# Designed miniproteins, single chains, continued (5), part 47

Each design is a single chain, and the fold is of that chain. pLDDT is the mean over its residues in the fold that is shown.

## One batch from the design tools (miniprotein)

Design m17606
Fold by ESMFold2-Fast:
Structure m17606 (fold): chain A 78 residues (1-78)
Amino acid sequence: GSAEKLRKLREEVARKLEELRKKNEEAIKAERERLDRQGVPEDRRQKEIERLKDINDGVEALYEAVENLIIEREEKRL
């Protein structure tokens, strides 16, 4: 029924958010390794990684907010 369709939609959103977080973690790891190879000083490396984390956190929050709006619209439609 409608409840099962909403449950599946929420599960799909949760899986997509998990995949996004995983990709973001891989990107941060790659950037840490890149900066280390280039001999960037530790204080500058930490600042650059923190900026990337802040951007990633913002993207994840925006994705979750948009998906929640979609779920709310589907709940009202059903």
Scores: mean pLDDT 80

Design m17607
Fold by ESMFold2-Fast:
Structure m17607 (fold): chain A 76 residues (1-76)
Amino acid sequence: DERVAELNARIAEHEARAAELSKGQKTAEDNYKKNKELYEKGINPNAYKASQAALDTYKKGLEREQAEADRLRAEV
């Protein structure tokens, strides 16, 4: 039962990190949309590239945290 409690605590940590990354992803998506519109008007291509990289980082981070939580759930 101590093992189950430890696994549940670790799952909760990864879910909390996933929630923070999901929140960051929403902000990054809004920035990406704004910078894409500006880029299509010929304005600030570097900001568009930076927002693409930031969005990709949040998406990959969220996928990793969710995958780890799912792996740990399979061990319960």
Scores: mean pLDDT 84

Design m17608
Fold by ESMFold2-Fast:
Structure m17608 (fold): chain A 120 residues (1-120)
Amino acid sequence: MDEEIEKLLSQLPPELRELLTKLRDKLEEAGLPSLGRELTYTLATLLVEKKPEEAAKYIKESARDIVTALEVLNKPEQAIEVLLLLKEIARLLKSEEAVKVVEEQIKELAEKYGLPLPDL
């Protein structure tokens, strides 16, 4: 694990730290460790800098890129798991818009691949 990411995570509230750690770990398990590090580092930095609106915007923009990357790897179930973690982060940031965007991506993936829709 990157030492700089751990230092940033240590400055966050426990709930955000846990979700960002799970996000990084899930992307690493899915075969995207570089994307997991980049996403976690960017979100942790924005949250440490007290920029929750910018963090929510980054979640909206990155959700589609994550879906695309995991679809290329034929891992749509893992994409849903990662999106659920992003939804919880967006909820903690109180960004109803980011929650809605992520939920729409989850619904589209579930429909496209015939997967069960998770509790949203």
Scores: mean pLDDT 86

Design m17609
Fold by ESMFold2-Fast:
Structure m17609 (fold): chain A 61 residues (1-61)
Amino acid sequence: MEEELRKLSVDELQELKALVERIGAQEIARALAEGDLETAKAIQEALDRVMARIDAIIAEK
């Protein structure tokens, strides 16, 4: 929930952002290795949305 992210400090949000980016990159690489371009694109779009949400909450603090 967005409310849970708002409870985190800026440092905690930056750490979460780094973790989400790392996991997302690993899953995208897996999908690409399997030739699943549609899944890779869907994961990238979901990752972009999550990253944008975290950035917006950081900007709010």
Scores: mean pLDDT 80

Design m17610
Fold by ESMFold2-Fast:
Structure m17610 (fold): chain A 80 residues (1-80)
Amino acid sequence: NPNLEQFLEELKKLLKKLGFSQEDIDEIIELIKKGDVDKAKEKLKKLLEEKGISLDEAIKLAEELNLKLTKKFIEYIKSE
């Protein structure tokens, strides 16, 4: 799925820029690949909170980096 591969590459770029560890990034990516999207969302929200990064800040960075699929994903998390 080209959209899934693009999304995962975009997500890796965003999380690296936000200062996530490679271990945390790999865990989130693996959860998404397994279809455990709700666990991936929970893990992402928790790690952002631990770093003091708001969902709005993550959305803004995704916009600045032109990470279109990842931006939509985080906007969706915020809308829940």
Scores: mean pLDDT 86

Design m17611
Fold by ESMFold2-Fast:
Structure m17611 (fold): chain A 59 residues (1-59)
Amino acid sequence: MSQEEIAELAAKETGLSVTTSKTAIRYLEMGASDSMIAKMLGISRKTASKVRRIYEKYK
């Protein structure tokens, strides 16, 4: 899947905006932990982990 399609899927599954999901995926690619992403974006660690699982499955 394209990065944009993954971001749209993550947004749909988590209720985040597509823009926030794209930013989360960028941080994942930079090696950020779920805790770091959660803190930086103001989301729960559970939500950050869900974005990671979607990204890892469809990249």
Scores: mean pLDDT 84

Design m17612
Fold by ESMFold2-Fast:
Structure m17612 (fold): chain A 94 residues (1-94)
Amino acid sequence: MERIEELKEKARKLKEEIQKALDAGDYKKAQQLGKEYARTLGELAREMERAGYPPDLELAVALAGVGEVYEQEGDLEKAQEYFEKARAIAAAAA
């Protein structure tokens, strides 16, 4: 539970920092922060599953968004990985 709250807070802060970097036109920093955000969401999904938390649809949407970014960057393997993570959460919520 404590680890999950730490990861949620880390993801929230990273999302805010990404937006600030984009607003400042620092696309390189936004991309680096985006990769850390993606890893944080993947770890959060894994920890929530291990702890038996109910499926988080907001997390599923965020993971799908990460997949879309990787697809736009041409990293189709990572895009598929993140889309699959999002789909697994959405399916568990149905």
Scores: mean pLDDT 81

Design m17613
Fold by ESMFold2-Fast:
Structure m17613 (fold): chain A 123 residues (1-123)
Amino acid sequence: SLVDRALQVYQELLADPSLLELLAPQSLGDLYRGLLANDPRYQQVETVIALLREAARERPDLRVLDLSGAPVVDDAVLRVIAERFPRLVVLNVSGNTRVTQAGIDAVLARTPALRQLDTAGVG
């Protein structure tokens, strides 16, 4: 599936730093934006949550996550990010109109390393 393919590409990029350096570095959000904009199957919150749970098993140390302009991203997605990525330093959720202050508060409560949070255009 495209979900399995996206996760595989993400895992390959994280497993081999030389590939990450050869390709313009893409955050998990950049990968999701490309898929979520073009396929209604990836506009399901449950699919995004499943991908994030898998990413957290492989990379619980993830520091940067850009989910800007990903319309599927809502407070439920932010809740999973808060629970699974406690080492997050940079989070961009700009342009996601379904994100509310409650979702932002959940992230801030559980990500003490967070230094940058971009919320321009949230709901």
Scores: mean pLDDT 68

Design m17614
Fold by ESMFold2-Fast:
Formats: sequence, C-alpha cells, structure tokens
Structure m17614 (fold): chain A 76 residues (1-76)
Amino acid sequence: DEEIKKLYQEAQELVQKAQQLASQAQQLRSFLEQNRSKLSPEQIRRMQQQADTLERQAQELLEQAKELVERVLSLL
C-alpha cells in the first residue's frame, strides 16, 4: 500500500530530524561542561535555553513519529 509506505517514510524523516536536534543539544551541553569557566553567566544561560529548546523539539518530533507508526500498525 502506497499510503502505508508514505506514512512510514514520514515517520522515519521525523525520527532522523529528532536525532539531529538531540545531537545538537548534546553538543551544546558538552561545550558548556568543557568551557563553563570561559563563558559569561548570560552566555551559559542562553546556551542552556537553546539546548532545552532543541531537546523539547526532538521529543515533539519523536511523539509525532510514534503516532504515525501506531496509525500504520492499526491499518495492518
């Protein structure tokens, strides 16, 4: 079924995007851990907020992907 294939592809794309955002958040947190003494409190706060936002966006995409997969499974 072409529709099932498209839903699976969309779910895979959402998972890949979520993994990319989660990776970016992890890189920011690692940078903060390694460079905390070299950064201003304002820079630290902004980077923490960016990492938090990226993690939240990744979670939202994973939830959307899960809903698509569950929809596909319900059609089988």
Scores: mean pLDDT 86

Design m17615
Fold by ESMFold2-Fast:
Structure m17615 (fold): chain A 85 residues (1-85)
Amino acid sequence: NEYLEKAKEYLKEGKGGEAARYAGLAGQEYAERGDVEGAREAKEVAAEAVRVSSKEELPSAIGGTLSAIGSGFEAALRAGKEPPE
């Protein structure tokens, strides 16, 4: 399921909002197919994505602007990505 794979990718990148969106889409697809185990896994990924987003490891998009300018600078250096400042 491509949506579940994308959700897991976004979750690994700390993009909780995107991960939750794709996990929701994956869950819907699994439900449409009658795959209750896949739907459960997608819901678990969505719950984790919401937790990541709420804890703001590195908040995504607009919510992360203030945090990313400070804490994201260190994370970007560790990841080999340097934001402008």
Scores: mean pLDDT 62

Design m17616
Fold by ESMFold2-Fast:
Structure m17616 (fold): chain A 79 residues (1-79)
Amino acid sequence: DLDEEDRRETLSPLDLSDIPADFLSVDTVESIHRDGEAVLRVDPRGLRRLRRESGRAGEEAARKIKELGIRILGVHYTP
C-alpha cells in the first residue's frame, strides 16, 4: 500500500535464507503453527547482521516454515 506511514514500517515477505538458524528452531516453528499463528514478524536488518556472522542461516527451520505454509514478514524501516 502507498501510504507514507507504511513506508516507515513496511511488512514484506522475507527470503527464508535470510533467517538465522539460532533465531528459529523447528520446535518454535511447530509451536507457532499449532497456535494458529500464520505469520512471523522479524526485522530483516537484524537478520542480515546475524546471517553474515553465521554464514548459513535457518535452513532447517526455513524448510519447516515452507512445509507448514507459515508466512514470514520482514519489518522494514525506511529513512
Scores: mean pLDDT 50

Design m17617
Fold by ESMFold2-Fast:
Structure m17617 (fold): chain A 113 residues (1-113)
Amino acid sequence: SSEIEEEIKKAQASIEEAKKELEKLEKEDPELVKKAKEKAEEKMKEFEETSESDEKIEEKIEEFGEEVREELEKATSEKEKKEIELMVKIMQQQLLQKGIELVKKKQEEEKKK
């Protein structure tokens, strides 16, 4: 249980750090952040529509990782690469947040038994 608690704390710290970085980038290049957020929302919507089972979440994360790698290889400009990298960071934080919520829900259910 202490190891799970430490993992949750690290995940929450990662989310907070990413939010601060995103806020700074939004002030420096609001167009880049807007495009990255739009792409992240589109990809997350596809993810939610295709994953009826939480058990397939890991497989979908790996599939997106491979797709992102291929898109980065095809990107011809630094701006395109930055948009893809930022999109990935936004998606990773959203998935990490959902993971934390699932772990907390399971812990609460175990305490009630």
Scores: mean pLDDT 73

Design m17618
Fold by ESMFold2-Fast:
Structure m17618 (fold): chain A 111 residues (1-111)
Amino acid sequence: GLDAADLAALAARAAIMVRRGVAPEAIHEEARAWALATSGEDWSALPPEVLAEALSSAFRGLAYASGRFAARGDETAREALAAMRAEVERAGDEALLAEFERAAAEGAAAA
């Protein structure tokens, strides 16, 4: 399977693409290619709309959970936060970056 940082980066990319109105089929193809390249897993059987929604919906939850466990000293969670932040910063979406930082901070406060 994908490691935590790869999955977190993919969730962030999916959230960015959904926010930009990218078609589910394009999101599915990127996710499928990433899963195959990083873990050898074949996600082609998942419907495009289901995979796009699942990954984009996971973004806030992963930011919160990664913030919480990173505050507790978990290195994998720190790597996941860094991966998500890098994707959102690269996208230049200030509102999505603010949402990410709020979710991560809420998680850290709950640690």
Scores: mean pLDDT 83

Design m17619
Fold by ESMFold2-Fast:
Structure m17619 (fold): chain A 73 residues (1-73)
Amino acid sequence: MKMFEEAEEILEELRKIVEDPSASPLEITKALFVALAEMTQVYLEGTDKEKIEEFEEKFKELVKLAREKMAKL
């Protein structure tokens, strides 16, 4: 539970980086790599399936936001 909460906090911090109007393509790309590492860690360490699915949805939303922002650059 605590490990999952830390991963969620990291994902929310990365979302703020992606949503920042001044974020460069490099900063957005680095945020996506960190998010992928966190997603990989959640799969490897394991947790409740419902929590994994919630994290997957948040991760997919972050990827979508980053792609939409980069497409407008």
Scores: mean pLDDT 75

Design m17620
Fold by ESMFold2-Fast:
Structure m17620 (fold): chain A 89 residues (1-89)
Amino acid sequence: AKQTLSPELAKRLPFLLEALREVLRSMRVPQSHIDEVVQALADNPESTLELQKLAIRSVLQVYATMRNEDADELLEKLLEIAKKLEEEA
C-alpha cells in the first residue's frame, strides 16, 4: 500500500528526481529510459528519505555497471546536484 511520505522526503523528492535526470543524461542514457525510471520512482516513492536514496542507488547501480562507473560516486554526485537545485529554488 502507498504510505504517507515523510515531510523531509516530500520536500526533497522533486529535487532528487531532477538530479537523477541530470546524472542519467550526463551518462548518455536514452531519454525514454530516463523518463521510465524517473516515472517509476515518482509513482512508487519510498516512505523515508534514506529508503529513497537506496532506491535511487539501485537505479544508478544498473547504469554504473554498464559504464564501469561506481554507483556510490554517482549517488554522491546526484545528492550534490539535488542540494544545489533545492538551494536555488
Scores: mean pLDDT 81

Design m17621
Fold by ESMFold2-Fast:
Structure m17621 (fold): chain A 79 residues (1-79)
Amino acid sequence: AASTHTVEKLADGSTVMTTTSAAGNVTRVTLDSDGNVVSAELYDADGRLVRRQLFDADGRVVAVETVGPDGSVTTTAVA
């Protein structure tokens, strides 16, 4: 199956873009009220968070959180 995309505007003025892959993986990108990307999250087919990236106001990655297949969490601060 092809990937699907949805766009949802939240009450705080942020926007969430959700993409579901053919394998059932879900990617969620959150944009602030000015349209800047603030986070990107990847979920597996079971709805488990695999990776989260956080961005600053300039679009730079400032942190990456990775959840391993065994449920272990690794946080890497960037910059």
Scores: mean pLDDT 76

Design m17622
Fold by ESMFold2-Fast:
Structure m17622 (fold): chain A 55 residues (1-55)
Amino acid sequence: MTLEEFEREAREQLERDYKRILEKNPNLSKEQIDKIRAELEGGYRRAVEARRAAL
């Protein structure tokens, strides 16, 4: 798997996880939603960096 393919799959997984969290938690405030998005984006950045370091 190339880094580009990994980044694409990781982004798709992030969007699926984000949608699932929102669907399971319809009572979340905008602040909570923004925090969840920020955490998922942080996880994505760390995963990409770890993959790059492993090359």
Scores: mean pLDDT 82

Design m17623
Fold by ESMFold2-Fast:
Structure m17623 (fold): chain A 86 residues (1-86)
Amino acid sequence: EKLEKALKEVEKIKDEEVKKEVEEALKTLFESKDEEKRVEAIRKLLGIAGNLKDKEEAKLILKALSYIDDPLVKELIKEIEKKLKE
């Protein structure tokens, strides 16, 4: 249920390449217990959000991440929010 809500936010992203990469990383964060894979997914999402030209698409990523109860994801949310404030 939480993954489905996160994926609905990501579906609103207009860039198909960004959407696919974010969906893949989100699935890893919801489904994988492998710390290395989770860290790679977090780094990928931070890179995507930092390179987005549209701040509204970055907000969609933040909303999707808000469904994940993980300390590393909470730290990722803070870093993305910081980048959005310039």
Scores: mean pLDDT 78

Design m17624
Fold by ESMFold2-Fast:
Structure m17624 (fold): chain A 71 residues (1-71)
Amino acid sequence: MARELAEALLADPAAAPEYFGAWAKENGLPQPDAATRARLLGLIERHRGDAEALAAVLEEWERTGALPPLA
């Protein structure tokens, strides 16, 4: 699941806000604010061309509920 999501995000980064909004809704969380959306987009950009690495980041986020830092 996370790998398929990572592949979809890398294939169409413009749709990322919709995917993240749906994820937050399904997990009972508030919609991501501007800062959270910027960090998520930064993570997609940093893992551009590496769906496996992005999938690992998404799995950690799902496991901990915490978004990894944009270092």
Scores: mean pLDDT 69

Design m17625
Fold by ESMFold2-Fast:
Structure m17625 (fold): chain A 91 residues (1-91)
Amino acid sequence: SASILAAVENLKAGKNIAPESLRDVLVKLALTYLKFPEGFKSIEEYLKRAAPELLVFNPDDVISMIYNISRKSDIEKARELVDKYVTFVPA
C-alpha cells in the first residue's frame, strides 16, 4: 500500500538502517511466517526483538506487508515483492 511504501521510504531516508538489512529481514520474516501461517503474534514478537524500528511507522501495515509476501512459498517472488517496496530510493 501507499502507507507501507511511504514508511519504507522514510526508513531508508531518515533511519539508521541499511536497505539491504531491511530487505533481508522482510524476506526472512515472510519465509518464517510460511512455517507458522497463523503466527501473526510470532511475527510481532520477532519484529519487537529483531527489527522494532519497523513497528514504529505503522505496525498494521508492516504486518500486512509481511503476511502478503509470506503467502508465497517462492523465495524469488518474496524477494520481488520486497524489492517493489524497498528499491524506490536510489542507492
Scores: mean pLDDT 50

Design m17626
Fold by ESMFold2-Fast:
Structure m17626 (fold): chain A 80 residues (1-80)
Amino acid sequence: KEKEEKEKLIEEIKKKLSELVSLVDLSPEQQELLQELVQAIANEDFEKAIEIVDELKEKISDPKALSLLDEIKELLEKLK
């Protein structure tokens, strides 16, 4: 049960990350942070993943992208 719920939350996060990438042209620095975020999630280091989301929020000005990052952060909090 926990494994299936966790996998579902991770897939929802991946979907929102895909929407984020399609919505904004990411700089090389933002692309590197996104890759670090994906690695943190794969390593189940959700606290680090939340820190990376906060860094991305500081570097992205698009209101829709910021909303997606907030949603991703909420999903990561559920995985802790």
Scores: mean pLDDT 82

Design m17627
Fold by ESMFold2-Fast:
Structure m17627 (fold): chain A 70 residues (1-70)
Amino acid sequence: MEKVLEALRKVYEILKKPEITDEDRREMLRAVAEILSLLTPEQALKVLRLIGKAYSMTEEELIEEVKKLL
């Protein structure tokens, strides 16, 4: 669980940047890959859907929603 939340915080930080660099994209993909490796396919799909909505959420809201799914 802690590793998933750490990876989520990294993804959220990158998504909130006004401009995303290629290095940011690589870091985000590494974090997403870690989430996919630590969760069941069903859990991973739910988390990825939440990441897709992250632009309309605070970091705290995203973390709380993910905790409800796990």
Scores: mean pLDDT 78

Design m17628
Fold by ESMFold2-Fast:
Structure m17628 (fold): chain A 89 residues (1-89)
Amino acid sequence: TSFRTMAVEMLRRARSESGDDVIASLRTARNLAKVEATKDVKTGELLMEEMRRVGEEAARTRPADREEILAATEEAVKEVEDYINKVKS
């Protein structure tokens, strides 16, 4: 499964399911971003930006869950950033 596929799934879940489902898809996307960062750090950095963008869109789609989705998005981005820094070392 690609990061793009999971990003699309996260936005679908934002429209039709729960905030918890959005966050579950986000955590899967985070893990996929870490895998891509292992192959190419620049790709990992681009996926961090894409995670922020998709998380913000999901939060706009679900105003009631906005704060939780945004907090989970920043946590996921930080985990990918920390992983990239570890891979660079």
Scores: mean pLDDT 84

Design m17629
Fold by ESMFold2-Fast:
Structure m17629 (fold): chain A 67 residues (1-67)
Amino acid sequence: MVEFEDLGDGLTRVTVEAPGAKSVTLVVDGVPHPMEDLGGGVFETVVPLPHGAEVEILVDGERWLPP
């Protein structure tokens, strides 16, 4: 699952649940943002996420679409 939390001022907290993954990268408008491993398959980052930005998630280097 992927959760987006608006923090204001154009910043968004993004949380990805990817059990068994070793790395998760959030790609915003083609710019990669490595996510922090919080343990238990949960990854998190805070990024500038402008309205209409394209977002992709890479799990272990491969494109992942959340259900």
Scores: mean pLDDT 78

Design m17630
Fold by ESMFold2-Fast:
Structure m17630 (fold): chain A 67 residues (1-67)
Amino acid sequence: SMKEAMKRLFDSALANLSKTLPQEVVEKLRKEAEKVIAESDDLKEILLKFSDLATKAQYEYQKKKRA
């Protein structure tokens, strides 16, 4: 199904992010991604929301590293 394919795509993206982001941040993103997939039936909306969440997580992590 589309939702199963999106989950696998996001799992792959999160695995790559785990190389640069702490485990806690990656786990939070995984839960947020699962919620986005569950709450939306629009493929474009799912992809855009996940992209936004990943970008914000990377930005906030870099901000904390400079503190």
Scores: mean pLDDT 80

Design m17631
Fold by ESMFold2-Fast:
Structure m17631 (fold): chain A 66 residues (1-66)
Amino acid sequence: MPGLEERVRELMETLRGASPEEVRRAIEREFGDEVKEIQVYRDGDSIVVTLTTHDGETITVEVPIP
């Protein structure tokens, strides 16, 4: 089964071209109950999503902005 990072990346690929706000809402909807913290921000030409698990592990996924 795909891990959390892979599932986040797949969702972000589906949202390629969406605004940072739309990406944030989708990530919160899908993963909000599975993780302790969600951060979404723009870094240059990419949208970056950082998730902190309940065990304190951090997962970061980046997708280019069109």
Scores: mean pLDDT 77

Design m17632
Fold by ESMFold2-Fast:
Structure m17632 (fold): chain A 96 residues (1-96)
Amino acid sequence: MEEDELAERFAEEARRVGDEGIELVKKTKSPEAAAQAVARLLGLLQEAYRHSPKVFERVAEEVRRAVDELVKILEKYNPKTAESVRETVDLALDTL
């Protein structure tokens, strides 16, 4: 109950950060913009991990969604950055 509300609030923030990052990368095609978005999402993921597995899983879902879109955009312009972003997020999700 309380964890469900907390999980949705964290997920909403992660979705906001992800959507802002996706929009910026679509406009700029910037690897730096993608890296900043990923760093913010990973920060939220670490914060969520400190609360509960349920909050973590809900944030992880939003992080995976945003990263999938970021990688898809970057693959045409900077495939090495797309690969690096995927590997960094996958490692964080597996390690936390």
Scores: mean pLDDT 81

Design m17633
Fold by ESMFold2-Fast:
Structure m17633 (fold): chain A 62 residues (1-62)
Amino acid sequence: MHEVIEAVAESVELARLVAEAERQHLESQGYTVVSEEVAPDGTVTITMRKGEDEVTVVVRPA
């Protein structure tokens, strides 16, 4: 199963903090970071996996 978690933050810096908090929460559930990307517009995309389960976290600056 794959899931996408999308969020909007008021700034690029806050988007990073929100993405990091989501990453830590998913890590506490046994997920492992597969990739982490920051786009030129400040959008943070983190892909995490636990066995066959994949979650993509996308945080966009407003």
Scores: mean pLDDT 81

Design m17634
Fold by ESMFold2-Fast:
Structure m17634 (fold): chain A 94 residues (1-94)
Amino acid sequence: SAAEEEIERLLEEARRLVEEHKAPEEVRRVLETTEQLVRENRDDPLFRALVLAIGLHEMAEMLRESDPELARRFAELARRAVGIAARLHRQALA
């Protein structure tokens, strides 16, 4: 689905940012846990989008003081994930 493709693109962008900016191990562990939860819940796109949003938001908060620019990048990805979740939630209510 379009939502699944968007989720995969956000995960790929998050991995790219972690590698390019040499993010701390704690941030990498949040990404790894988030990816695992997203992969394990393939039958629940809304849950996947919400887990991704929470994980990306946590990564942004962890970096807020040490790397504000990288924090802003993860916060933007988190907002995009929330947008996916909001669209899926509206579709489920229809």
Scores: mean pLDDT 88

Design m17635
Fold by ESMFold2-Fast:
Structure m17635 (fold): chain A 79 residues (1-79)
Amino acid sequence: SAREKVLAALRQLVAENPLATNSELLCKLKATLCKVLNVSEQEKATFFAALREALELPPEASDEEVEKTVLKLLSELKA
């Protein structure tokens, strides 16, 4: 499914085990987002471009839209 494809891409992006639980992915993704927001603009831009690809968002999607999409997905994984 589209969701399974997105989750697999996110696991790969944060270098997580493809068999990792949704909770493990959630923790790793939150840690990575927190780290990226405090690094260079270049590293942030690279990570957000990869997130757009993983989430199947258009390249013109704002960083705010990317963050909102990630937070929504993480909320769904927690439920």
Scores: mean pLDDT 71

Design m17636
Fold by ESMFold2-Fast:
Structure m17636 (fold): chain A 98 residues (1-98)
Amino acid sequence: MATYNTDEELLKARLRRLRAHFEAQRAAGVDPELHARAIEVHERAIARLEAGEPVAEVVRWLIAEYERLRAEATGATAGMLDQLIAEYRAYLAELEAA
């Protein structure tokens, strides 16, 4: 059940936190190109939420973008993206059950 404002604000907070983590990884030289693209994906997701798009639609879009990033990733970055994809798929299932 989407309490629209709460779900949106929680997702935006998560996206900003993950973006900060990706910025730190890029600054450390860990897969900087992939992390730069992940940052852009998160910025676009936040913009879509702020434009009033449904949380479930933004999460579905995020999963697709992460799958594209995962196709280019190897090693630890690939493992991290697999984990994030699984987490967002679980979250989408909860949202779609509402």
Scores: mean pLDDT 81

Design m17637
Fold by ESMFold2-Fast:
Structure m17637 (fold): chain A 66 residues (1-66)
Amino acid sequence: MTATVTVKNGEVVNLTTGKIYKPGETVTLKGNIKITEKPDGDVYVRNEDTGEILLFHKDSAEITLH
């Protein structure tokens, strides 16, 4: 599975690398993807194969699965 995260407004934080993605940037994760949305709107996108985790608010970015 491939997950593409497109930053719309605000920021996407890569908790594994410390990188912060800005509006207009795109991040692609390939592998076994787990998405967890919290009641406050925080979204965690984890690659189960690599352990890479992206954190953002649901209003800040768009997720597309392939």
Scores: mean pLDDT 85

Design m17638
Fold by ESMFold2-Fast:
Structure m17638 (fold): chain A 114 residues (1-114)
Amino acid sequence: SKEELLERAIKAAEEVYKIASEIAKKLEAGEKIPEEELEKKLEELRKKTKEAAKAFKEFLKQSPELSVSTYIAGQLLVIGLEIDVELFVKKPSVFNARELALSAKALADFLRSL
């Protein structure tokens, strides 16, 4: 259903926020994340970001009542999240993890307003 697509997009964005926030906290504390664990978390971030984008795209197809401005705002938030996940994957830093977490939170909060 349309509601299930929106919920899926929200939950995927929330998971990206959670994972990115946890990594940021560990890196800020000077904790060493095992390479194998970090690799798995980076793959999870990519998968959840794609899940959020796909679910939102399918939700938009079923939501002709949404204003053009709402459609554009949502698309820009998805694009921003996709950019931030790739930046973080290429350079896992505290700054990039925090930026990714903020992008994910912004998308989740936006989607909850729909």
Scores: mean pLDDT 89

Design m17639
Fold by ESMFold2-Fast:
Structure m17639 (fold): chain A 109 residues (1-109)
Amino acid sequence: AIEGLEKLREDARKRAEQATSPEAKALYQAFANALDYLIEAYKNPEKRNELVVKALKDFEETARKVLTDEQRPLALKAGDYIAKAGLGSPEEGVEYARKALDVVDEIAA
């Protein structure tokens, strides 16, 4: 799980660097930061719930600042996948994190 999340974090950071809009850049960076919390949650299971809440809160705060009202349902969908990535099994975690990145890609398009 950790290696898969680290790869997705790197992919998100590269997308942030290549983003043409400041909104897309901020959203990809917020997603990469959320993955940092999820990686730490897998390393420290006793802090899992706290770290997943931090990941979700920070992502949602960025989304609220940079996204339009029309984009909010997609931001909520991405947030739901982030929560599932942190709270599920390690194998499911990577799959849900990939789904979250796919939703962020839809918002950035």
Scores: mean pLDDT 84

